Designed miniproteins, single chains, continued (3). Designs and how they scored, part 112

Each design is a single chain, and the fold is of that chain. pLDDT is the mean over its residues in the fold that is shown.

## One batch from the design tools (miniprotein)

Design m11893
Fold by ESMFold2-Fast:
Structure m11893 (fold): chain A 70 residues (1-70)
Amino acid sequence: MKKVETVAEGENAGEAGAKMTAAMADAPDVKAAAMPQVITGVLEVGPDKPVRITVRGEGAEAEGEVVSLA
């Protein structure tokens, strides 16, 4: 909770993206299928920071660009 409230838009987006990529590498196929739901969750929690998360659909990586709603 405290960490999520931290004013780190750039770092927060990078951390979320890095965590996503790392998690995909650990369980790519399973996570890739659920990426669309995670994207909506991140943009809703984040203030006004674009999170880049692309869903490859191959189950290897998941990253894409999501428009955050401020």
Scores: mean pLDDT 42

Design m11894
Fold by ESMFold2-Fast:
Structure m11894 (fold): chain A 61 residues (1-61)
Amino acid sequence: SARDEQLKQSFLTLVREMVAAGTPRSVIETVVAAYLAEMRAAGVPEALLEELRREADRLIA
């Protein structure tokens, strides 16, 4: 959906900005985990959460 696509873009933009700013990996991983947990609590589909986790891992690597 458009909302899910917007959430995905916002989340990935945040991760990219943290990487570009030189944020420590441990801090990025903590923020990613917390954000995904909030999205899960808000009813975001698990399939989308799994995709976001994989994309974030690629950006952090």
Scores: mean pLDDT 85

Design m11895
Fold by ESMFold2-Fast:
Structure m11895 (fold): chain A 86 residues (1-86)
Amino acid sequence: DERLEEIRRELQRLLERLEAAGRMPSEEEFYLILGLLSGAIKILQEQGKLETAKKLEELADQLRQKYLAGDHQGVLESLREAIKLL
């Protein structure tokens, strides 16, 4: 699905910027990541990929928890796992 590939590419670009900068995402970047993941979940649900959609929902929640904890490494790991599902 071209929509999922576009979301994956945008998430990958965000991941690369965060890795290069060695920093936590800004609030704006964080909500952009969550919005992209939400969009991907909806597309996966439309495609009947309910198990993958649920796994992505779990990863989005983990990413939120890591972000709130200030866990830079955990944010990057959760984002990498989410990208692999797309």
Scores: mean pLDDT 88

Design m11896
Fold by ESMFold2-Fast:
Structure m11896 (fold): chain A 77 residues (1-77)
Amino acid sequence: SPREEELRKLVGELQTKLKEFFSKVENGELSDEEAQKQVQEILSILDRLLSLTTDPQLQQEIQQTKQEILRWAQEKL
């Protein structure tokens, strides 16, 4: 279905974005401004995924990832 196709695409985009984000964090390659932008983009993808899924396990994983990103931003920005 179009919804399932969007879900798969967004999961792939999220995985790529998280990998790039944390790689840049580890290498010290992110300014505070760029980090804030990347955090907002990641949170937007997570919120869209949460709106598309009814799977309780996936909802839990999305919420955990969102909490980790928010905690990182609170502590580092």
Scores: mean pLDDT 86

Design m11897
Fold by ESMFold2-Fast:
Structure m11897 (fold): chain A 56 residues (1-56)
Amino acid sequence: SMAHLEALKEKLEADIASTEAVLAATDPSKLSLNGQIALELLKIGLEIDKELLASL
């Protein structure tokens, strides 16, 4: 339904904004190696989410 798609878009936009705020507040030089790997995976996921939102 259109209402379902709209709700998914709103959630995706909110998740993108939240993730960008976390990334902006994070100093990668202060992270452990595992933390740096997790941060890089988070950045990859953010780019996928942005591409998905742009395609909707």
Scores: mean pLDDT 85

Design m11898
Fold by ESMFold2-Fast:
Structure m11898 (fold): chain A 72 residues (1-72)
Amino acid sequence: MKVVVVDKDGIAGMRKAIALVGGAITATLKNVDTAAKIAQRSGLGLSIQSDNEKEAEEKAKKIAEEYGAKLI
């Protein structure tokens, strides 16, 4: 699984990058734990969208460590 954090200005570029990895689930910090389980089981990537980039980056690192995933 690949995990990415997207800011509001990078969303278009990140959507294209996600498509190149065979698809991804987009999540907010409210549903990211459930989305990570579904993404891992489905062989999809995970895209985390947040206005708080630091909190999203920290959460992405923890998810990447838990699932042995690559943070992008």
Scores: mean pLDDT 70

Design m11899
Fold by ESMFold2-Fast:
Structure m11899 (fold): chain A 62 residues (1-62)
Amino acid sequence: MEKVKERIEELADEDGQVGVGSAVEAAVEEGIAFEDAKAAFLKVAASGKASVEDVKKAVETI
């Protein structure tokens, strides 16, 4: 899970936000199931974007 969190941090824009699509791709690349990643990230990013901190916390729930 630590590698996923590092990649989420790298995906952050200048405002410190990460898109759900990019977060899901990062999680899948590290071996997390697509459906599990998508469900977890959508809970913290209703608009399709969330802060790096919220997305990292979502990774901990997978």
Scores: mean pLDDT 78

Design m11900
Fold by ESMFold2-Fast:
Structure m11900 (fold): chain A 84 residues (1-84)
Amino acid sequence: SEEEANREKIEERREKAERLYAKPEHQELIEEILEKAKEDAEKLEEEMKKKLEELEKNKDEESKEELELIMEYIARLLHEEALK
């Protein structure tokens, strides 16, 4: 069903994000982006949107997917922090 397909997609993206954050270089990047997001979240979102558009223009699908996953992970962390 469509609901099952959507659940599989969400789970797959979560697993990919977890694998990405496990890499030392990606952990450092995530921490840097998270720090910037805490200082000025709106400015960071605009900057990341421009980077995603640039990657799409260059047809760099792999880097675009990785950046999207990292941004989703950071957004989740910020959301969890705001709920405290």
Scores: mean pLDDT 69

Design m11901
Fold by ESMFold2-Fast:
Structure m11901 (fold): chain A 63 residues (1-63)
Amino acid sequence: VKYTVTDPEVAAILKKYAGVTKNVVTGEQIDNAGVRAALAGDDAAVAKLSAFAKAQKEKQGIT
């Protein structure tokens, strides 16, 4: 499924750690183990990304 990222902080995290250059991402990009590992020292970024991913998964994504 595809998710529209409207939060600029979440978009910045995904661009930096997942190599995403657009505001539409997949759940696989958000759950990438490398992204999670890279965020291990930034609790605020981890919390924001996890909350976003959970909310989008519960809505079953946006096409």
Scores: mean pLDDT 63

Design m11902
Fold by ESMFold2-Fast:
Structure m11902 (fold): chain A 96 residues (1-96)
Amino acid sequence: SSITEKLDQILALLDRAEALTKNPQARREIISVTAGAVLLYIDYNINHASKETLKKHVDNLIKLLDRAIELSRDEPEVVAILEQIKALADDIKAKL
């Protein structure tokens, strides 16, 4: 599905952001974002969770991304990747 394709893109971009960051605090937050994205993937594709539950997961993911962006403020390439992930998360929420 289009949502599954966007989730796969999010996971690939998170892996890239984690590899690029030189900030241990930013890396820990990116790992937390990855855990949230995996939970969203499982709840969407396996558990067939309600749209309300999935929207709540996306909102929590966006909050984690905002923290990761703030922690990465001195790394513009990492910020750009995290902002791209946030745009994909917003697109997923709009499709739910």
Scores: mean pLDDT 90

Design m11903
Fold by ESMFold2-Fast:
Structure m11903 (fold): chain A 70 residues (1-70)
Amino acid sequence: MSGMINMKNLMNKKNNDKKKYIDDVVARYKEHMAARGVTPSDDDIKATVDAANDYIKMKEAEAEKKKKEK
């Protein structure tokens, strides 16, 4: 099964959580592309990963600003 637990990984749990989110986004993208009969390229996957990482950063920054505005 995917998902191996190690003491080192527990110390970087946030990074693992982000990786799982990114993996989910990539899986969804692959499913969507497969439904259209298209296999995404490595470049497409990389762009999707980069977008997911950027989205996480954006959401974190927005959450902090929203918390202040509240």
Scores: mean pLDDT 70

Design m11904
Fold by ESMFold2-Fast:
Structure m11904 (fold): chain A 87 residues (1-87)
Amino acid sequence: MSPSDVIMDNYNSVVTDSGSFVNSTSVDMHNYINNGDYTSYSSVFNNGNISVVGMGIVSVGYHNDMGDDDTSMMWSSMIDDTMSIIN
């Protein structure tokens, strides 16, 4: 309801070093994970946020809410467009 709510659920999106925050929802993430339309970029943040790839990364953990086939999923997206604000 509040604008802050639209920003992010909780663990759906985590902004790292030299990145920018991106709003996301657990429902949206869950639907992607459940349907298989999602794209996981775990390799980006694997070594930690210090080694930022591209312009910025948003890591999303969905192990508990994701599909039952999940082992441990981490979502990481590159945000070139959002980083333009920092540049």
Scores: mean pLDDT 32

Design m11905
Fold by ESMFold2-Fast:
Structure m11905 (fold): chain A 94 residues (1-94)
Amino acid sequence: MIVKVLRELQKEVARRGVTTDELEERFEKAAKENPEAWEEVKKKLEEIEKNSKSKLEMLDKLEELVKEDVAEDPEAKKELLKELEELKKKLEEM
């Protein structure tokens, strides 16, 4: 699910002359290192998707869930939060 959100955001960013390729690669790397934490994030994304009115709101809620739900894997949590923050910043600057 996060991949679908990232793909849609990536297309929007690319349309405005910015790329998100590095962000997507880092998300994939984090998923490979900690697949269980990534699966938990995916499950929570369904809930966020139903309750969010915009992509920025989705990212805000996802960031909060990552802080709480993937706490058992601090390295995956750190990388996911870092990439979400960068993605959110790019959207805010557009």
Scores: mean pLDDT 58

Design m11906
Fold by ESMFold2-Fast:
Structure m11906 (fold): chain A 60 residues (1-60)
Amino acid sequence: MSLEETVRLLEELEAELQKKYSGTGFTRDQLLLMAAIRLMQEHGVPGSVVQEALARLLAK
């Protein structure tokens, strides 16, 4: 899986989590971290790739 595809999947998972946990007070950064954990567990993406994608999204 490419870095660009991983970034896109993180954003899509964040949107799903934002819908599910709407009104709970979770921040974007917290939802992105939850999405990263699920992406590693459900899609088998290496932690190093997910960490780089998270750093890119959190910086932008």
Scores: mean pLDDT 77

Design m11907
Fold by ESMFold2-Fast:
Structure m11907 (fold): chain A 88 residues (1-88)
Amino acid sequence: SEVEEFIKYLEEVRKKLEAELPKVASSKALTKVGQIQIELADLMIEELEKTKDIEAALKKAEELAKKYEAEHGEELRAEAEKELEARE
């Protein structure tokens, strides 16, 4: 089913993100973004398993992403700019 294929895709994305997190440990911004992406994938998988509704899963992910942007968006942008300046 489309739901099962989407869950499998999200599980593969999550696994790749977990493998990459140690490689970007020197960057606070990239580490935080990776952690947020893993949380979004986990939330979508959980919702898909419960509801079998792709639109419901995407809506919940959107709500969480919006919350993280409000809570951490400025902080993550400032840290990313600082890290870029340090590399130049």
Scores: mean pLDDT 79

Design m11908
Fold by ESMFold2-Fast:
Parts: sequence; C-alpha cells; structure tokens
Structure m11908 (fold): chain A 116 residues (1-116)
Amino acid sequence: MLSDKEIDLIVQAVKDVSKTDEYKEALKKVKESDDYLETRAMLMAYSRDPGGEELKRVLERAQKENLDNYQRLLAVGVALGLVFKLSPEEVAATFGIPKELVSLVLEKFYELKEKE
C-alpha cells in the first residue's frame, strides 16, 4: 500500500528523470514507433479501471502535476511494481516501458525517500 508521501515521491521521481538525456532519448525512440500509440491506448484503458485506489491516486497526482501520457504511464507502472513487488523487468514487460527508465525512476524514488 502506497502512502501519499510515496505517491508524491513517485511523481517527483518521474519529473526529475524526465529531465535527463537518457529519458529524452528513450522517449524519442518510443514516440517514433507504433508502440507509442499502443502504450497511450493502454494508459487510457488503465485510467478507466487502474486496478486499485493507490493507482488512481498516482494517476490523479500525475495529472495535477501536468505530466504527459508517457510520464503518467511510467508513474503508474512504477507504482504498480511497488504495490505488487514486481521487478523493474516485470514492470517494463507489463507496460511496454524500457526497463532502463523504470530503474532510473526507482533509483530516484529511493534517493528522494532517503533524503526526506
């Protein structure tokens, strides 16, 4: 179960990672592929029934912070991994997200959590 503080840290971690060169390069490759439209469709389907109150809170927080659809998908994916104790590889496979981005967000999340 995710606390409100952990949800805030997930959204902040996605925001921080989205400013990195690694995120920008991965996003360009995804956005240039048919997988981007499929990823967006999956996010839109998931937003109607996110599978739990925690995932809804993550989506709502990401929307309030004006994250784009890919950033929202990444936030929800990381949150699902934390709730269900999935590996970064399992999250990446489930949501069609590069595992490198999932790992970067988790590393930033734990960095922010330790500093709080």
Scores: mean pLDDT 76

Design m11909
Fold by ESMFold2-Fast:
Structure m11909 (fold): chain A 77 residues (1-77)
Amino acid sequence: VKVVDVELKPIGGNLYLAEVTVEVEESDTVNEVADAVKEALEKRGLKVIGLEYSDRTLGELGVKAGLHRFTVLAEKK
């Protein structure tokens, strides 16, 4: 799992829509992706609001290898 890009769009107050582009492999777990997204946003002073965790691989969920963009709600601390 590798975070390639992070785009932050302010939506009001301390809230942001974070568009995180991640390079993934089918052997990566949902937990590894969630942790990579969380770490990238926390480095920018943002708290992620709601992330699902699972030990299932992306391949088990039908997600293909390559670049995927995840949109999460984040709050500035």
Scores: mean pLDDT 80

Design m11910
Fold by ESMFold2-Fast:
Structure m11910 (fold): chain A 79 residues (1-79)
Amino acid sequence: SMQDQLRQQGIDLIKQSGKAYQQGNYQESYSLSVQAATKFEQSGDFTGASGAYRMAAMSAEKLGNTKEAQELIDKANSI
């Protein structure tokens, strides 16, 4: 289904985000994890979306964007 495809896109994006994070590419990791969160939300995978927002928050912290990281953690906890 389209929802299964969206969920798989989310999984692929979060894996890419994790690799970027390991390489120190925090801006790329941030972008990929935010995109993953959107795909998970569109597919109804709220556990996946929560995880993706937490990855985005970790990347935001590494970039010095502490306020944005806190907002992303709050978003993850609200799901």
Scores: mean pLDDT 92

Design m11911
Fold by ESMFold2-Fast:
Structure m11911 (fold): chain A 95 residues (1-95)
Amino acid sequence: NPEKVASLHVLYKEALEKLLEETKKKAEELGVDPKEPIELAKKLSEEAYKETLKESYELQKKGVTSLPPYTPLEIFEKKMEEVLKEVKEYLEKLA
């Protein structure tokens, strides 16, 4: 559904902006250069978005017309939690 994909893209943009802001603030608190953590956050967030689209498409292709209980949003949220964890671990490693 193109409209659901558009909604997911908006959520991706908002989640990315929030993550970049939190990453920058955390890097400043730790005395770390935010450039590399920001680049990592962008890369991992884009990968999470692309993987969410791919998984959603594959589930639909298997004849699942409804995704009980998982929506593309829930898949994306779980992937973004992993992204946040990885970015945080990278920041702590640099500190």
Scores: mean pLDDT 77

Design m11912
Fold by ESMFold2-Fast:
Structure m11912 (fold): chain A 75 residues (1-75)
Amino acid sequence: MERIEEALSIPDPQERLEELMRIADEAAQAGDFETAERAAQAALRVAQEDPSTSQETIDALQDAVELARRLKEAA
């Protein structure tokens, strides 16, 4: 949980998004799908708040959140 809060404090929106995506990937690789879902949701929120973010990136993050939820249910 603390790693996500630290990432959210990064001043640059692009670096913030990249760090949140990295946390989600690391958590998923470790089998921690709860943290992966939370990090992916935070990344999606950051992407939606930045008007320069492409719809393709937003769609990819929505898919990542859905995948993390399904894996959490299977665990």
Scores: mean pLDDT 78

Design m11913
Fold by ESMFold2-Fast:
Structure m11913 (fold): chain A 81 residues (1-81)
Amino acid sequence: VSQRTLDLEVRVALAEIQLAIAKKYMDKYPEESIELLRKVIEDLRRLIDEARAAGDTPVQRDAESLLKEAENLLKEAEKKL
């Protein structure tokens, strides 16, 4: 596995962890969860572009799936403000 592929895979794992944190704490800390979700969405958009440029289809698909989940969670968190 190339260093670039490992870096992209690590970024997918980090996004999964951050989404799990936001989902768990969004009822108690909606403002902080919204801030985290907005950051994750931006990071995932960059990851999708980088994965596409690298031809890393599995990472691109995983990142696109996580982006959709993050956008849905953001809408749910915003309703709690």
Scores: mean pLDDT 86

Design m11914
Fold by ESMFold2-Fast:
Structure m11914 (fold): chain A 111 residues (1-111)
Amino acid sequence: MEFVEMGGETADGKLVIPDLPPATEEELQEAIEYAKKARELDPSLSDIANDIITFFEALLKEEPDKEAMREALRRLFGISDEIFDSLTEEQLQRLAAQAVRLAKLLYEKAK
């Protein structure tokens, strides 16, 4: 996914970080629940739902699992390893806010 027209700051001159407030821990936990419900209602959404769950569970760890986040962000948003390594914690939290919106949309689509 390209973020070129969504505003925010650029990372590595290629990715525009969404101009969204950073996702809260409560929003990440709620989005994990939405993703789990979506895959239960529509198994065809399992791959994307599992990527969202992997990303958020990795962020919620005391020490973030960077490898798991890197793979999930590549699948969810097309973010390269080079761009991922350049991201700040705040930029990761803003990308997480975008993924929260995606989780809610998947749940609504699966209803």
Scores: mean pLDDT 74

Design m11915
Fold by ESMFold2-Fast:
Structure m11915 (fold): chain A 85 residues (1-85)
Amino acid sequence: MSPLEREAEEGLLIAAAEIARRMPDSEAEEAVKLLERYAKRAEEKELWRAAAVLYEALAEQLERLGKREEAEEYRERAEELEEKA
């Protein structure tokens, strides 16, 4: 990707994560599926800031579903990626 395309894609993914954080419990299962897909793709593209934000949003939705162990695992991944950003 060009540098401009990379920055634009990061911005859009971060915006998507912020929207997902605000979704109600009834949408949490769908949000988890979308966030997992977006986070993995961001990480593959080395969009570290976006990936970290997406994994954090994913962890928040997993906590709402009662999956606290999975949420903690993704929070740790987000922290690792923040150090690379």
Scores: mean pLDDT 80

Design m11916
Fold by ESMFold2-Fast:
Structure m11916 (fold): chain A 104 residues (1-104)
Amino acid sequence: SVREQLEAAARTLEDIIRFLESLGIDTSELRRMLEQVRELIRRGDYEGAIETIKEALRYAKQLVNEALKQGKISVQQATSILVRLLAVGGEVYVAERMLEREKA
């Protein structure tokens, strides 16, 4: 279901946030976005949840690139995080396609 796909994406995003926190990166904004995603899923606002996850992915990519430029993380750590962000993007894409199919 769309809900199950979005809940999976939210869990993967939380795992990424926890990893960033372990590297000393400030995730306060990502944590706020994640809570908004979870609220939108609970309310059945799947379009809002998809848009918010996409925003969180853009923000997380910027955060990772900045941390890499500042020498706070290694290239290997940055690559690992970006691969996980791509996985979340894939889960969101599947949810978006499923939602469009249900509206058609």
Scores: mean pLDDT 87

Design m11917
Fold by ESMFold2-Fast:
Structure m11917 (fold): chain A 105 residues (1-105)
Amino acid sequence: TDKLLEAILKASNGSTVVSVEELIKVLEEVLKEEGIELSEEDLGRIEGTIIGLTGSDEVDVTAMVPISDELARYLGVEGETSLPVVELAVLLAEDELKEQKEREE
């Protein structure tokens, strides 16, 4: 969580407002540092989910994103009604990684 936030702030020259596309690019770089590679399709799903929840192509990385009870259960954070956008991005990436492992024979 802190690593992604720090990386975004560096990429944005200290701005908290970034494009969702830039957020996903920074997420990809942070995950690669940890030995995790997601496909372009996996990253596109994460981007689409964040845009769909925020209604915008730009996000304040310190802002809370409202989530449904269904999405909270799906991400393993049952009882949460909103998440910081950075935490949401990480949880969505963890879900894509889990699905990727399930696709291995």
Scores: mean pLDDT 77

Design m11918
Fold by ESMFold2-Fast:
Structure m11918 (fold): chain A 94 residues (1-94)
Amino acid sequence: MTFKVNPKNKEYTLSDAERISKLTGFRKGPIEKLIELLRKNDTISSSTIQRILKISPELAEELARLLETKSLLEALIEVDTIRGVRLIEEAVFK
């Protein structure tokens, strides 16, 4: 599914990727690639996010939706929190 990029997310620079990486648990390289795509495109697909961050389709769709209304940092914190909860659930109920 394709989602509209919030204009504030076009203001991020590659130098922000290291800070975001430290705060969100995502690797710097994928964040830099995501920032470049957000700066160059008015819309983003969940499949593109999934390919870049190598996360589940459900997490990629949630991130794309969050990017319409929230900053990249806030959206990545929320998705990392959801990912962390799922990992705990899988470890407990395996």
Scores: mean pLDDT 77

Design m11919
Fold by ESMFold2-Fast:
Structure m11919 (fold): chain A 70 residues (1-70)
Amino acid sequence: DAELEKALAERAIAAARALGLDEVAAAAEAFLAGKASADDLSETLRAAFERDPEASLALLREVQRLGEEV
């Protein structure tokens, strides 16, 4: 559902900011606003994972949890 995808994305953005992954949150916001491509978001996620693997893994776990509940 498009509504579910948007809700999940917004919650994932909030989780990214809480984890200090502000660049990931900004890239996701830009993607949702139509100002960035999915490829731009993917590259930002890859860079974040290389820089902060612990925070990036915590974000992936939170996104997984949100996907199961929402």
Scores: mean pLDDT 77

Design m11920
Fold by ESMFold2-Fast:
Structure m11920 (fold): chain A 66 residues (1-66)
Amino acid sequence: SAVRQRVARALGRALVDMGVVDDATAQRLAQQVIDSGSVQPVIDQLVRDYGVDPDELRRRIGRYMG
């Protein structure tokens, strides 16, 4: 789905820009969004494993999507 690929790309860019993960990890997490079809479980994992602010992450994803 073009929408899934766009969300995945936006997530990857947001994570790298926030400096919370490296490019390889961002690409892996973006692939999880494509495979699962859902971004929320990946956001929940990022909050749990990396201490990411979910509101900042959602704001950045939205910005990269348009």
Scores: mean pLDDT 83

Design m11921
Fold by ESMFold2-Fast:
Structure m11921 (fold): chain A 84 residues (1-84)
Amino acid sequence: MVSIKGLSLEELKELLYEFAKRILNNEPYDPSDPRQQKIDRVLLYAMLVFPDEYQSWLVKLYRAKNEEEAKKIADEIAEKIYNS
């Protein structure tokens, strides 16, 4: 079951920024990491609730040039998810 209930806006921002940093740094996927499990839940929720926007958001995150840009994109996505 995918649930975003109990996640604060700040936690959503942190999880999405962490995901963006993992993309920037080409970090290996670890399914045993509790942070990765939380990221996967947020991404699955976004894919199910915002299917048309999800692909656009991924493109923006993958095109981020640095951590500052990645954080701005992550914050935008997090705010939209939180207010859904």
Scores: mean pLDDT 79

Design m11922
Fold by ESMFold2-Fast:
Structure m11922 (fold): chain A 77 residues (1-77)
Amino acid sequence: MEEELSPQEQAELLEEALREARARGELTPSQVKYAEAMIEALRKGMYVIPNPETGGLEEAAPTYEGALEIARQRAAA
């Protein structure tokens, strides 16, 4: 079983889930905007690091390891 999906595959799954949840009215406007931003970054082939305090995206990187490195650098600054 492969648990690591490509950014494009993750974007497709997230778009489907967002479409269904939006149709049911299960998401707040903030959650919709957050999901749309993640989908756009994933569509560009980027791994995203969300800011847990602001709910926004901190940074996007072309590799998962690159995204983790950015997060570590931000935490050290």
Scores: mean pLDDT 66

Design m11923
Fold by ESMFold2-Fast:
Structure m11923 (fold): chain A 67 residues (1-67)
Amino acid sequence: MTTYTVSVLVPADLAAAVEAAIRAAGGTVTGRSKVGDNTAIQATTTDPDAVAAAARAAGATAVSVDA
């Protein structure tokens, strides 16, 4: 299986909800960092489309996927 790294940018107030959505979609959260008024969340997954869709539905403003 190919493991993908998914990086999302989310308003700080929504970070916990986006993390929960990523985990519910089968992602493993590996870190977070403050980026101005936003939080960058990094996760690994074998299903990047499901994790990206879940993060966007929970309020992520940007999503990047790397293999």
Scores: mean pLDDT 81

Design m11924
Fold by ESMFold2-Fast:
Structure m11924 (fold): chain A 74 residues (1-74)
Amino acid sequence: SERDRLVRLASQLLDELEAAGVPFSDAALAVQRLIETWMSRDERVWEELRREFEALPDPALRRAGLEALEQLKE
């Protein structure tokens, strides 16, 4: 189901960020933004989050966030 896929992607993102040493607060915010974007069902919101992730200073957050967002789209 779509919900099961979202939960799996959110869990994978959180685990990847934890392994990269990203602070939990930053990882949790990234996961929250991913969930909000999925709930919006709006390609414009998805594209805005893609730009937000691209602008993140932490390379681990940027890479993992963009990978999760791309997987969420399909």
Scores: mean pLDDT 82

Design m11925
Fold by ESMFold2-Fast:
Structure m11925 (fold): chain A 98 residues (1-98)
Amino acid sequence: SSAAAAFQAKLAALRAEIAALQAEIEAETDEKKRLLLIRRGYQVQLEGLRLLIETEAPSEEEKERMLEKLKEEEEKVEKYLLEQAKKLGLDKEELEKA
């Protein structure tokens, strides 16, 4: 279906972006810029997980449970990134611009 083709295209694009971001992270020598790239990498990974849950969950009940778990992981990632940002002298606004 066109929906299945669109899903696979979006998933492939997200995977390509993750690979590109990983290469940029490994090449980046500025710790602040590297953290912003790491944040973008987490955003793309979480978007990919949300897409997989929305399209592949075997039931509505399982989908709701998985989305709740994803929300908890998003909150943990945000807390981790904010803590790392504080160590590097970045404020929340600079982190959010990434």
Scores: mean pLDDT 82

Design m11926
Fold by ESMFold2-Fast:
Structure m11926 (fold): chain A 63 residues (1-63)
Amino acid sequence: KEEEEKKQEAKKANEYLINSKNKEEVLKFVEQEMEKLLKEEKLDEDKVKEAEERLEKFRELIL
C-alpha cells in the first residue's frame, strides 16, 4: 500500500483506539513496555528523561 495512505490510516486508527474503549489497556501496555525497557537496559539519565517525556506525551494523547 502507498506510504501516505498507510501512515494516515495507522495514525487515524491509533487515535480512534486511544479515544475509545481500549484507551486504558493501551496506556497500560505502553507504560509496561517502557518500564521493561528501563529495567532491562542500563540507561543513563538522558535516556531516562527522554522516556519520561515520551510517556507524558502519550498520556496527553490518551487523556
Scores: mean pLDDT 62

Design m11927
Fold by ESMFold2-Fast:
Structure m11927 (fold): chain A 64 residues (1-64)
Amino acid sequence: KEEIEKKKEEFRKGRELDERAYEEARKLAEEKGVTSESAANILLVGRETSEELEKEYEEKLKKL
């Protein structure tokens, strides 16, 4: 039970880091005058996957 809760918190922290990385990547691309749509899209997909995994673990916790 505690291990599942720890996993959920790790996913949440991971999403916070992904959001920050996304913003920094966007600003860096703007500074260099090049597009980072591909990189930004990859970071966005990672965030969505993390959210789905957290939801899966939350459902497992409820069934315990």
Scores: mean pLDDT 62

